# Ledger of designs, part 99: designed miniproteins, single chains, continued (3)

Each design is a single chain, and the fold is of that chain. pLDDT is the mean over its residues in the fold that is shown.

## One batch from the design tools (miniprotein)

Design m11439
Fold by ESMFold2-Fast:
Structure m11439 (fold): chain A 64 residues (1-64)
Amino acid sequence: SSDQEFLDRLVDIIRRAIEEGRPVGSIDNMIRNLRDISKTFDPSLQEIADRKIEELEKLRREKE
Protein backbone atom coordinates (compact mmCIF):
# COMPACT_ATOMS: atom_id res chain seq x y z
CA SER A 1 0.00 0.00 0.00
CA SER A 2 1.06 3.63 -0.48
CA ASP A 3 0.92 4.15 3.32
CA GLN A 4 3.26 1.18 3.88
CA GLU A 5 5.70 2.53 1.25
CA PHE A 6 5.53 5.96 2.94
CA LEU A 7 6.20 4.40 6.38
CA ASP A 8 9.18 2.42 5.04
CA ARG A 9 10.66 5.55 3.41
CA LEU A 10 10.29 7.64 6.61
CA VAL A 11 11.85 4.85 8.71
CA ASP A 12 14.81 4.65 6.31
CA ILE A 13 15.32 8.45 6.44
CA ILE A 14 15.31 8.45 10.27
CA ARG A 15 17.58 5.37 10.47
CA ARG A 16 20.12 7.06 8.16
CA ALA A 17 19.94 10.28 10.21
CA ILE A 18 20.76 8.29 13.39
CA GLU A 19 23.61 6.39 11.67
CA GLU A 20 25.05 9.70 10.32
CA GLY A 21 25.06 11.15 13.86
CA ARG A 22 22.56 13.96 13.33
CA PRO A 23 21.63 15.93 16.50
CA VAL A 24 19.49 14.05 19.06
CA GLY A 25 16.89 16.86 19.09
CA SER A 26 16.49 16.58 15.29
CA ILE A 27 16.10 12.78 15.49
CA ASP A 28 13.59 13.05 18.36
CA ASN A 29 11.53 15.52 16.28
CA MET A 30 11.60 13.11 13.29
CA ILE A 31 10.44 10.20 15.48
CA ARG A 32 7.69 12.38 17.01
CA ASN A 33 6.49 13.36 13.52
CA LEU A 34 6.45 9.67 12.50
CA ARG A 35 4.33 8.84 15.59
CA ASP A 36 1.84 11.58 14.64
CA ILE A 37 1.68 10.40 11.00
CA SER A 38 1.25 6.74 12.09
CA LYS A 39 -2.05 7.66 13.84
CA THR A 40 -3.56 8.21 10.35
CA PHE A 41 -2.76 4.60 9.31
CA ASP A 42 -4.93 1.47 9.55
CA PRO A 43 -4.59 -0.33 12.94
CA SER A 44 -2.48 -3.16 11.45
CA LEU A 45 -0.04 -0.67 9.90
CA GLN A 46 0.00 1.38 13.15
CA GLU A 47 1.17 -1.79 14.97
CA ILE A 48 4.00 -2.20 12.42
CA ALA A 49 4.87 1.52 12.73
CA ASP A 50 5.01 1.29 16.56
CA ARG A 51 7.50 -1.61 16.35
CA LYS A 52 9.67 0.25 13.82
CA ILE A 53 9.59 3.38 16.03
CA GLU A 54 10.74 1.27 19.04
CA GLU A 55 13.65 -0.03 16.89
CA LEU A 56 14.59 3.55 15.89
CA GLU A 57 14.46 4.73 19.54
CA LYS A 58 16.69 1.79 20.57
CA LEU A 59 19.16 2.56 17.75
CA ARG A 60 19.27 6.26 18.80
CA ARG A 61 20.01 5.30 22.45
CA GLU A 62 22.77 2.87 21.34
CA LYS A 63 24.44 5.72 19.37
CA GLU A 64 24.59 8.01 22.43
Scores: mean pLDDT 85

Design m11440
Fold by ESMFold2-Fast:
Structure m11440 (fold): chain A 92 residues (1-92)
Amino acid sequence: MSLAQRVAELLAELARSEGGEAKVEVEGDHIKIEITNVGEKAREAAYRVAEIAKSNGGEAKIEEEGDRLVLEIKNLSPIAATAIALLLIGEL
């Protein structure tokens, strides 16, 4: 499993811990996560994840429609992925 895949699965696990559902798509350093019935922790974590990715040379966007949240990250660096993984483990 790649570091990007681990990051995506950690956020998915956080979303599921709050009763949400998550779909994960990872290709290299490109992550797309779709969460339905998104809880408060997963929503807050998704926004923090996006900021960490952007602060480390990546691109990130979040789209919300009702209880659905989509996070897409491109050019996820190993340093950003490590910081994100530590953040998400702290929320679990």
Scores: mean pLDDT 84

Design m11441
Fold by ESMFold2-Fast:
Structure m11441 (fold): chain A 114 residues (1-114)
Amino acid sequence: SMLPEIIRRALELVEETLKALRELLKQADPEDKELILRLIGDILDLIGIRLELEQLLKKAEAGELSVEELKEFLERLIEYFERLRERYKDISPELAELLEEKIKELKEMLKELQ
């Protein structure tokens, strides 16, 4: 099935984004409490998204996942990454560029789903 392969690709995008946010958190000024709290919040949100993707992968491997469920999830993930890109574009141009690439890949995955 195509669905497990698409979900594994989405998991890789989420893991790369988590790694980038964790690096940004390590580099953050300890006095910039607003940035630190935002990064922690976004990291926690992405951990939740990763857990949802892992559950979708198990469903897909069991043949229990619909194309529509995966499409709805990918659409929500694209919206989330677009919000992250806007939020971090002035803080980390490198992270904003990474997110732009991930958004493009997610949109291609949606096209592959019909």
Scores: mean pLDDT 90

Design m11442
Fold by ESMFold2-Fast:
Structure m11442 (fold): chain A 61 residues (1-61)
Amino acid sequence: SAKEEAIAQVREGAKYHGLSDEETETLIGFVRLFYGEPEPHERAQKLYQGMLEGRAAAREE
């Protein structure tokens, strides 16, 4: 599925860039939230909310 492909891409990118396990899991939680799945990870929720706010600011016209 598109979600599983996105998660696989995040894991590969995190490995390539030397991200920590915590950083990697936060990004995967963000992907799960983007696809409408429940995610209890507070950092992932904050990152997702920040993305929505950033998109709103970028489209202020």
Scores: mean pLDDT 72

Design m11443
Fold by ESMFold2-Fast:
Structure m11443 (fold): chain A 74 residues (1-74)
Amino acid sequence: DFIEKIKSAKTKEELVKIGVELRKYLVENASQFSEEEFRELYEEIDKVIRDVMTGKITLEEAKNRLIEIVKKLE
């Protein structure tokens, strides 16, 4: 369960690893989305990973954003 993994992440490194796994899940399930939906979701995940790693957003903000993305995938 991605939501439980995200909630349990204690560091930016752990959260980035989960974000990469979520991005991989999206790629493996790409046929279930339109080209526009896929692009939007992929870009949202990638942006959260980048923004948390560069310190632009906090760990808690990044967790909240990834949880909302997971809800859109389910």
Scores: mean pLDDT 84

Design m11444
Fold by ESMFold2-Fast:
Structure m11444 (fold): chain A 99 residues (1-99)
Amino acid sequence: MKAEEYRKEAIAALNEAIELVKQGKPVDEIRAALSRARDALVKMLEELEKEGKLTPEDIEAFERAVQAIGEVQALLDDGKLDREKVIKYLKEAIEAITK
């Protein structure tokens, strides 16, 4: 699978997480979507490295996206679902990996 396909998979999973939050779905379903997004981001980075196409900008984008996902996970773990903050961090993760 090409790096761009994993990037699209990550964006799709993050958008799924936003919709799950908006619909008030169980935290476990949101966590599953975040896990899929993180796995896709890791695979994207690994493919870019394997192909010799990994740039410092790609690493920075990956780090920003993972940090934003981590903020969402922390909010979910606190049991106080601030939907606006969660959606904000998910959008920041998407923006970090979207040109």
Scores: mean pLDDT 85

Design m11445
Fold by ESMFold2-Fast:
Structure m11445 (fold): chain A 87 residues (1-87)
Amino acid sequence: GEKEELRKRIEELLKELDKIDPELAKRVRVLVKKAIDAIERGDLLEAEIYIGMIRIMAGVRKIAGEDEIAKILLEIADLLEELKALA
C-alpha cells in the first residue's frame, strides 16, 4: 500500500544518508522513528514537531554548504508529511 511504499522510500533515503554521514543518519533515524510512532498513535502535532526538527537540520546543513545532505533531509521530511496526511 501507499504507506508501505512511503516507509520504504524513507528507509532508502536513510541508507543514502548513512553512506555520506553515518553519525547523522543514526540521529535522523531516531527522529524518523519518533515521527512515525507519533503518526501511528494519531498525535499529528508531535509528528509535526519531529518533522520540523529534520527540516531545521536540513536548513543548517544547507547554510554549511552540505547541499546533498540538505536535499536528502528535506526529502525525508516531505515523505513523513505525506505519511502524516494518510493518517
Scores: mean pLDDT 91

Design m11446
Fold by ESMFold2-Fast:
Structure m11446 (fold): chain A 57 residues (1-57)
Amino acid sequence: ASAPTIRLPEEVARAADAILKVGANPSRAQRREIARELGVSVGTVNRAAALLQELLG
């Protein structure tokens, strides 16, 4: 089905890029590290990981 394209917040996009650099679904510890390095919440990293799962699945 066609889904509308929505603009991701910059924080979520940056978290997604960081996740892709790790190469796989990041561990709990890796998600916390990404959140700390980017200055975003762990929830933002978790949201980015979920969106990547939807886009790649």
Scores: mean pLDDT 73

Design m11447
Fold by ESMFold2-Fast:
Structure m11447 (fold): chain A 77 residues (1-77)
Amino acid sequence: FEIKMERQGTLGGLMEESYKVYKAIREAIKASKENPEDALKQGIELMQKAQKWYKEQRDEILARQAAAATPTPVVIE
């Protein structure tokens, strides 16, 4: 099974991308019901990979947002 995970710059984009990845994994598992054991194993591995990717991307986006929200002493809102 091939799952595409694209880097996102926003939490909204990340959530939408994670939903697409999750849906693709679920559909791949469902379509392979004739070989459920192998499909489930592959699906679990892909889910673990996607979960790790999501956590890393979320942490990066939150760090970038926190940095961008820091006001400069010369410029005020």
Scores: mean pLDDT 68

Design m11448
Fold by ESMFold2-Fast:
Structure m11448 (fold): chain A 72 residues (1-72)
Amino acid sequence: MKKEKLEEAKKEAPKIRQKALELGFSEEQAQQIVDNYTKLVLEKDDIEKKARESKDDIDRSMALMALSSMKI
């Protein structure tokens, strides 16, 4: 669910932020990385919803391929 995906993203956010800072990114850049990760998690949830709810086999297959190609 969208709410659950957002909560998971929030739990990972501190770890992602710290790792970005360790790699030499500024706090501003680290925050942008966290924001981008949250957007990807929400996009993944929307694609997963389409894969579950679509009655079209082609739409489901395309959604599953998109999910498989997403590296979060």
Scores: mean pLDDT 68

Design m11449
Fold by ESMFold2-Fast:
Structure m11449 (fold): chain A 92 residues (1-92)
Amino acid sequence: MEEEEKKKKEEIEKIKKELTEQIREDAIASLRRMKASIPAFIEKLKATLDPEKVEEVLKKLAEDYEEAAKIFEELGMPEEAKILREIAEMLK
């Protein structure tokens, strides 16, 4: 009974690791797509809003992304944190 429980736990742990790695890869790919869309987003804001409001929105978003990057780094997700910081720099 204990041997069969150990095998099931090892199999579940392997599946969890593979799923966690896949979820992280998908998240990284999504963040990279977001980064690629930032120039178009900035252009759209500039076309829609007054310059002062554009600056306010971009500044707030940059601060939000920098804060998110710190949280992700503390959670041991340095690759995600790096992309978030790169987005924040593009918004400055």
Scores: mean pLDDT 81

Design m11450
Fold by ESMFold2-Fast:
Structure m11450 (fold): chain A 61 residues (1-61)
Amino acid sequence: SALDEATFRRFAEYVVREHEEATENPKNLSVEEMIRTLGRALDVDEATIERVIAELRERYA
C-alpha cells in the first residue's frame, strides 16, 4: 500500500542517515540488510524494498 511504502521509505532513510552520521564510509551491505528486514517486517513487497534500497544507494553513494 502507498501508506506502508511511504512509512517504510521514511524509516529506511532515517536508518541510512543515522548510520552514515555515526560512521564515516559505512558498509552499505549491512544497512541494506537492515532495510530489507524492516521492509519484510512491515509486509512491504520485495520489489518495493529493492527499489527503495536502490534509490537510497543512489542518493547516498
Scores: mean pLDDT 71

Design m11451
Fold by ESMFold2-Fast:
Structure m11451 (fold): chain A 70 residues (1-70)
Amino acid sequence: SEIDKLIDEYDELLKKLPDDVAQKLAEKLKEKILKILEEYKNAKTSSELAEMEEKIKEEIKNGIKEAKKL
């Protein structure tokens, strides 16, 4: 999926960073994704699930941009 590809890109970028920096960025992204999952825990329609997926993709893309600047 597109999300899997974005996660793989993010993980590869984290491997290039110092371990402590990589851990902090990974925890930050995890917290943001968990918040989105909690917001959409009762989502039942294709539209609601697509909205959730788009928000998750945007957070991963933002994480990738942040990691690339380091």
Scores: mean pLDDT 85

Design m11452
Fold by ESMFold2-Fast:
Structure m11452 (fold): chain A 96 residues (1-96)
Amino acid sequence: SEEEIEREKILKLVEALKSEDPEIRKRAALNLGALAEKYPEIVEELLEEILPPLVEALKDENPEVVEAARKALEAIYKAVKDEELKEKIKKALEEV
């Protein structure tokens, strides 16, 4: 049940990255980074849902959202164990 609750929380944060409010997008990115440190296995499992909107947030019009997304991707990079997924994250960070 705790794992299910954390999966739902992560998916809600992924949706929050699409918010019209830059403060909500910023907090969503920061919270995704924090969850990667606490629940690395769940974040790695959901990486296909997490990575595209976080990469898009690196191109955000608001520089605080860009910085939050970069910090989140760095936290996720440190948390994931799979080398192929790490390389995918690294390339995303180097693109923008």
Scores: mean pLDDT 85

Design m11453
Fold by ESMFold2-Fast:
Structure m11453 (fold): chain A 87 residues (1-87)
Amino acid sequence: AALSEEERRRRAAEAAREVEARKAEALAYAKTVLGFSEEQIKLVQRAIDLLIEYLRAVAEGAPEAELQRLIEEYRRTAEEFNALLEK
């Protein structure tokens, strides 16, 4: 149990660094290859930032309530993005 949690935190920290390192490339791809609008790019950027925050929170052993708030914010961001696709 303890070793599993420590390994989870280590992997979360590594994942956060990888996501942050690839953020600029992902946003450039969404803009130049996928042709996303400025509004869509802002939501993609928010989703990436929330994922980085979530992974860092996991790595730091944040309480479940904080992790759930980040998950909810990510869900709302995804709903806003989907709403733009329907219009």
Scores: mean pLDDT 82

Design m11454
Fold by ESMFold2-Fast:
Structure m11454 (fold): chain A 110 residues (1-110)
Amino acid sequence: KSLEELVKEFEKVVRKLLELVREEADKLDDQELLKLAIEVRDKAVEFVTAVRTGTEEEAIAKAKELKELLDRLVKLMEEKVTDKAKLEEIKKLAEEAKRIIDEIVELVKK
């Protein structure tokens, strides 16, 4: 896959993930979950910007930060979300996002 195709897939997966997280944050009236979702969104934008316009070093650094935020998001969702089917979908989307991040980083390292 081209770098641009992977970036588009990444943006689609992250959008779906954050929409599900926002729905749960709204249902729970949970400001901590909403704040973390915003941090993941902003870091995803920073990562895509670094991949497109930044250095290899910047892209790798933002990838690491984003993966750490995704892990924190999944952990917080596991603590707060009781809908097991929705939690499993969120976990699957987070793991898919992390796989795409790793694929993008490998292309950038070339």
Scores: mean pLDDT 87

Design m11455
Fold by ESMFold2-Fast:
Structure m11455 (fold): chain A 92 residues (1-92)
Amino acid sequence: MRVEELREQALEAARAGRLEEAGELMAEIAELRDLPEDERRELLEEMTRAALEALKEELLKEGVTEEMIEEELARTSNEATRRLLEMVREHL
């Protein structure tokens, strides 16, 4: 498993609004012992920013409500996905 490949996949998933996939990939990256804490933090910031922009566009197109975000939060068991959704909710 390569960190660079996971990073690209996670960022692509976040930009595409695929939060569950992005969260799963981020959780996998976070469990990699070879990834420095500073690099992991920077990657989480990139992911959050990309996810916020992607979700803003999806919210605008689909008319997504806070209730729909809460439902997604209840459905996800992935900590990274939960963090991203919580940030989106606060940004709204």
Scores: mean pLDDT 66

Design m11456
Fold by ESMFold2-Fast:
Structure m11456 (fold): chain A 104 residues (1-104)
Amino acid sequence: MRAVEAVRRVAERLRERGEPLVVALASNDAGVSVLIVGAREETERRIAELEARGYVVGEVEGLSIDDVLALVREAGAEVVEESEYGVVVEAPGAAFEAALGALS
C-alpha cells in the first residue's frame, strides 16, 4: 500500500535524525479526513494550511509508529501530498474514526 510505504519512509528518515514523528488528524464538514504525519515544523505548516481551508485539526498523541502504520492501512488512506519529512493521507472520516477505535 503506497500510503503505508510513504509513512514508513518518513518515519525512518526522522528516526535517523533523532526527531519525533508528529501526527495530526484534520476533518472537514463533508466527511473527509486527512492524516498529517511528519516532522514538527512540516506538520505545523500543513495544519495551518488545512485550518485556513476550514478543516478542524487535532494532534494525535500516544501512537507508536506501528500504530500509525496500522491506522493508515485500516483506514484505506491514499497519499495526497508527500515531502522528504512529511506525508498527508486522505480517507473518509468514518474510516479513520473506526481505525482509531481499534487501536484502544
Scores: mean pLDDT 84

Design m11457
Fold by ESMFold2-Fast:
Structure m11457 (fold): chain A 64 residues (1-64)
Amino acid sequence: MEETRKNAEIDAKDIWGLNEEQAKKIAELVEKTGRELRALPDDPDARAEVGSKLIKEINKIKKE
């Protein structure tokens, strides 16, 4: 989980040119979503719903 969070923060800064605050918010969101996915059964519909929610939240952070 820590590696995923660090990678998300680096990607947000390097690929999307986001500021440090936005990058941290995205990294925290990715970590939280990863934990949620690990707790879910292997259900494609449930996993797709969690993924869609993640994308919407990332887009909100990008607009800040």
Scores: mean pLDDT 69

Design m11458
Fold by ESMFold2-Fast:
Structure m11458 (fold): chain A 113 residues (1-113)
Amino acid sequence: NLENVSLEELQSKLENAQNLLEEKKSSLSDEEVTILEKVLNAAGSAIESSNVKERVIGALYIEAVEAYLKGNYDKAIELAEKAKKLAEENNRPNAVELSQKLIDLLKKKKEAS
């Protein structure tokens, strides 16, 4: 359960996702890099939140970006849709918008592949 993952473990996962993004940066468009960096930055803030739902959204963002970078677009869409739903249920309009941008990018990437 994502709610029971330690902050240290989530921070480690975030660092791994950031390192994977840097490794793959040369194979990505400027649009992809910009959106994925925004998602990971938002995840970094969210996992340190005192609000459990914000921490879960952050964890979902980390997993979605990792799935994206590994080419698992269907899994990344599933995770991003989950993050969007939690953001909507918790009145987090910025997180709803960011989740939607990630979903749109993923669908565009899947269609182009």
Scores: mean pLDDT 87

Design m11459
Fold by ESMFold2-Fast:
Structure m11459 (fold): chain A 83 residues (1-83)
Amino acid sequence: MSLETKALGLLTSGDGGDSVQGVALLQKSGLSDEQKRKIALEALDSGTGAGIVAGVTLLQSVGVSEDEANKLAEEAVKKALEK
């Protein structure tokens, strides 16, 4: 199992503890900022509250501004609420 697959599984589980562990795993990883950003966007796309929070945290860790990360989170929340 790849580190990316394991981290994404933790981030998309919907559990807050799993999401925290997934963020910590990625922050300690030797993955590129591009790979971390991709995983963060997939976490936002999960539609879970824990995944959205974790995705914002990861985006900020790779140099995305707080304002830009919050905008992406707002878009993800709106998408999750669309019927």
Scores: mean pLDDT 77

Design m11460
Fold by ESMFold2-Fast:
Structure m11460 (fold): chain A 66 residues (1-66)
Amino acid sequence: MKVIILGAGKEGIEKLEELAKKGERKFILGDRSKEKVEEAKEKFKDLDIEAIVGTKEIVNYYKELE
């Protein structure tokens, strides 16, 4: 399954690393800035990271999922 992380800042990156240690390989990183998401993708080449951009859509998606 894919894990969604809201915010590609320090907190989001820490959560991504923790989940990757548990064996997760597929992640979706959401942020306002594509540059931050691209930096994370370059850092974690072994992980399948998908970029999602759109603060409003991310918040709405999270509420709908829960």
Scores: mean pLDDT 71

Design m11461
Fold by ESMFold2-Fast:
Structure m11461 (fold): chain A 70 residues (1-70)
Amino acid sequence: SKAVEELKEAVKKGDKVKALQYLGKINEEAEKYSLKEVEEAVKLALKSGVISKLQGESSLDLAKSGIENK
């Protein structure tokens, strides 16, 4: 998806602010994404060090709540 691709670009550039913004978009539009896509995006951001483990866990929990309650 476009937001996941934009997150990957932000991660590649080390842009922590944009990475968090795109994670926010993915969480807001969680119904448009599979949980797997969100997990892959969070894992990429964590591996690249642009977000903390706590930020990644918070983002994933929000996405799970949106997707699983659909």
Scores: mean pLDDT 70

Design m11462
Fold by ESMFold2-Fast:
Structure m11462 (fold): chain A 95 residues (1-95)
Amino acid sequence: IPKELLLRAIAEVLRAIGDLLDLEKKFEEAKKSKDPELLKETLEEAKEAIRELEETLERLKEEGAPEFALKALEEIIEELKKLKEEIEKLLKEVE
């Protein structure tokens, strides 16, 4: 595996983890406030994060990035999708 590809794949995984943690924190704040505007904002951010990560995963797969990084990104995407579903469920309750 080229060193540059390995380091780039690791950087993308770390970025994805950061995005997930930030969105989880924002959702916890939205749950406490029951603020539909904050929930809508968090939902749109979650949708964008999923889109960007799916695009990144596809490019890294095509470039032959290491399997551990691809699996990590796939797992983070699934966690973001679960978070999206929970935000949508709560938003229906407060609207």
Scores: mean pLDDT 87

Design m11463
Fold by ESMFold2-Fast:
Structure m11463 (fold): chain A 83 residues (1-83)
Amino acid sequence: MSGKEALEELLKYIEERLKKPLKKSSEALNRTIEHGIKEGLELLKEPLSDEERKRILEGIKKALEYASKESLEKILEYVKSLL
């Protein structure tokens, strides 16, 4: 998959997550998740193999399972800015 395809898959995943009931998290946890995901998204721009890119995408999706609504909305805007 391309970096653009990975970002488009994440965009859809975040939008689907926002349609479901979400737990509230502490501000510190939200900031940590947001930072880690932004770093993972930057890695998707690098010249990676399809296997490495898929592994990074899966890691980001797992981190997003712990994200609050506020963090998901911020990450969604960031992903949109990268497309």
Scores: mean pLDDT 75

Design m11464
Fold by ESMFold2-Fast:
Structure m11464 (fold): chain A 76 residues (1-76)
Amino acid sequence: SDKEKGIQYLRKAIDYAKKGDGKKASQYSQKGSQYSKSVSPNSSVLSQQASQLADKGDYGGAVFLSQLAIETLRRT
């Protein structure tokens, strides 16, 4: 369930980043990181980095790292 929740929150982060909503993208990336931490530390770190990029307005970077975090979490 933590894995599925992590993926769901990261997908929301990607959606908000694509819309240019850096604040919500960052918040959802942080939630994704919280749920992924127990499943994949690497995915959690990528999610935190995506959050930081979204806060800085680097939406492309935020999308890229969030997608990589999802892929990492799925493979584990």
Scores: mean pLDDT 88

Design m11465
Fold by ESMFold2-Fast:
Structure m11465 (fold): chain A 79 residues (1-79)
Amino acid sequence: SAKEKAEALIAKLKEYIEELKNIPEEVREEKGKEIAEKADAALGTISAEEFLTLSPEEQQAVLEAVREFQETYKEVVLP
């Protein structure tokens, strides 16, 4: 279901955020890109149509997880 996909996506994004925080500085760009590719693949598991079937609260939770990932990526991966 869309809800199960959303919950799995949030869990994966939280895991990837923690992976980003643990990257050594010397491999930050390389490992950051690998993690971003995994996050992008996870985002691809839910369609826009499926996302719109989620409750407003569930939509908000997904968007917040995506935002937190993007902000962490910018802070950790950028030189």
Scores: mean pLDDT 84

Design m11466
Fold by ESMFold2-Fast:
Structure m11466 (fold): chain A 105 residues (1-105)
Amino acid sequence: SSTSLDEAVELLEKNIHEEILEAVKKLAEAGNEKAKEFLENATEKELNALAGLIYEEAARRLEEEGSDPRTVEAYRRLAEKYFAKSTEEDIKKAKELLELMKEYS
């Protein structure tokens, strides 16, 4: 069971930046100015901040729906990993964008 979970986590990590950019692109196409600025100027630290927040949000939702505790912990560890590759300022800015993404996604 651990092998299947590790494979799923690796697949999520490989696609997270692309998934973020695609979601932000949809907001930009809808006319959101912050999303347009993010697409034009996004740094790896800003992408990592948003990835961390997305994994934290996913962990919370999985926990609320009664998912396997190991899966919840895996997502929380991913959030921690990505926050470690970002700054507190980038995380604060990413929170605003995440709330917009939740509204449109």
Scores: mean pLDDT 77

Design m11467
Fold by ESMFold2-Fast:
Structure m11467 (fold): chain A 75 residues (1-75)
Amino acid sequence: SQDTQILRQATDRVGQDLGASPQVQELFRQYVQAISDGDYDRAQQLMQQIAQQLGISPSTLAVQLSRASQQIRQS
């Protein structure tokens, strides 16, 4: 879906901007897949793991993903 494509682009962008390791980039890919599958429990667990690895709060990560998604939708 368009929403899944936007989320993938947003996670790629946020990962690059925050200097995510290849391992964290893989967690972002798993997160997008969990959202696409409707597995929100797994998506929440992955969000926590990604935030911990990046040294930020899950709420900060959610804000960054939301802003990136909004900018992609506006272009």
Scores: mean pLDDT 87

Design m11468
Fold by ESMFold2-Fast:
Structure m11468 (fold): chain A 81 residues (1-81)
Amino acid sequence: MKKSLEELLEEVEKAIEELKQLIADPSLSPEEKEQARIALELAERILKVLKESIRNKWSLEEAEKKIQKVFEEMAAKLAAA
């Protein structure tokens, strides 16, 4: 379980780096950059949940439930904007 959480952590950190590059890319449309900014905010929140899950020794299932809740909360916030 912990090793799978660590792999997810690494994937999310890599995704954050890629999203930052997309935001800085002048060839991308303004809409694509806006979507990348939103995705970056989501990825940073997921990263925090994964770090907390590893620290607290939560199961992968518990971590996935917390991540799902973050997605739902962020989606609701973005829909309200």
Scores: mean pLDDT 76

Design m11469
Fold by ESMFold2-Fast:
Structure m11469 (fold): chain A 80 residues (1-80)
Amino acid sequence: SQQAVDQVKQIVDQGLKQFRKQSQGKSPQQIFDIGQEVQTQVYQQVDALARQHGMSPEQVQQLRDDMSRRFAQTLLDLLK
């Protein structure tokens, strides 16, 4: 499952990078909307990949917690 872990990390990292890029010069409402769209896509891709590669429940929980925290922090940073 190392390949799956690496792919999940890449998906999340790319999603956060795109979220920050697309949010440049946007209003708070637009930033929120962009964040919702990106987060939804990332969550769907991560869930599908984790299931497909048979990640352990502990690994899945760790990834979900990290992902949620990183998106929340990025949103807060962009809304300043």
Scores: mean pLDDT 83

Design m11470
Fold by ESMFold2-Fast:
Structure m11470 (fold): chain A 66 residues (1-66)
Amino acid sequence: DPDLAAGQAALSAGNYEEAAAHFRRAIERDPDNAVAHGGLATAYLNAGKPEEAKEPLQKARDLVEA
């Protein structure tokens, strides 16, 4: 997934707003991608948006463990 890869690269570079945008696009393509939800949560937390991180963090956890 090009958006998943771009999101991971942006996250590694500290470009959290860009990372969040890419992870949202990856989720639009595959709503059950745990890595994309986890990446979105990490991007929001690092951007100082813990409220926005809650839903993607919970979704990532639910997808990893049933």
Scores: mean pLDDT 82

Design m11471
Fold by ESMFold2-Fast:
Structure m11471 (fold): chain A 68 residues (1-68)
Amino acid sequence: DGETQKARQQSIENLQQLIEFLRQRGDEAGVAAAERQLELAVNDPQAYLAEVEKKAKEAEKKLAELNK
């Protein structure tokens, strides 16, 4: 739906900005890693979003433990 597509588009834009930033710094390893994430977001958006959601849930669990 629109919310899922908006989240995916935002992630793609963030990755593109990160790639340009890392490229300007000469961080070739960082560029390669970010390009892999961008490729997943473009070619398999459902798998990419599922991975992002999984990471977000793990982060939320850690935050809840700290805010007990």
Scores: mean pLDDT 74

Design m11472
Fold by ESMFold2-Fast:
Structure m11472 (fold): chain A 61 residues (1-61)
Amino acid sequence: MTREEAIKLGKEAIEKAKRGELTWDEGNQVIEKLMEAARRGELTREEALKLGQEIVDALNK
């Protein structure tokens, strides 16, 4: 995926989690996809980790 697509995927997951519309299984799948994008150089590791942490934080609220 492109960097823009990866960031959009992460942000959409964060917003869904905030609305209670994202399960932990779905959140983990998104985080896995973001980490795969980082491994391919489509996204920086720092960006992927930040988005993943924001998804986790949103799911815990």
Scores: mean pLDDT 84

Design m11473
Fold by ESMFold2-Fast:
Structure m11473 (fold): chain A 90 residues (1-90)
Amino acid sequence: MAAEEIRKEIEEAKEKIIARIEAEESLTPEQKEAAIAAVEETLERGLREAERLVEEGKIEEARRKAAQTIVAAALVAIGLIEDARLGLFP
């Protein structure tokens, strides 16, 4: 159950972050695609680590990792949106 709960929490966060990126009028379609890819990579990496912690029986650490991963993904999205607005998006 803990692994399923963590996966659902990350899936919900992914949907919200992607919706925020897609709603951002200042981004080109290519910039939106790049931002979504970066967010998905961040969330997938964190999910793998959280699932490893669940497998090791470290449920509290796994939940903390999931929360940290969601925050990190949101910060990645915010940073990329701000960089795009400033003309700094790579």
Scores: mean pLDDT 84

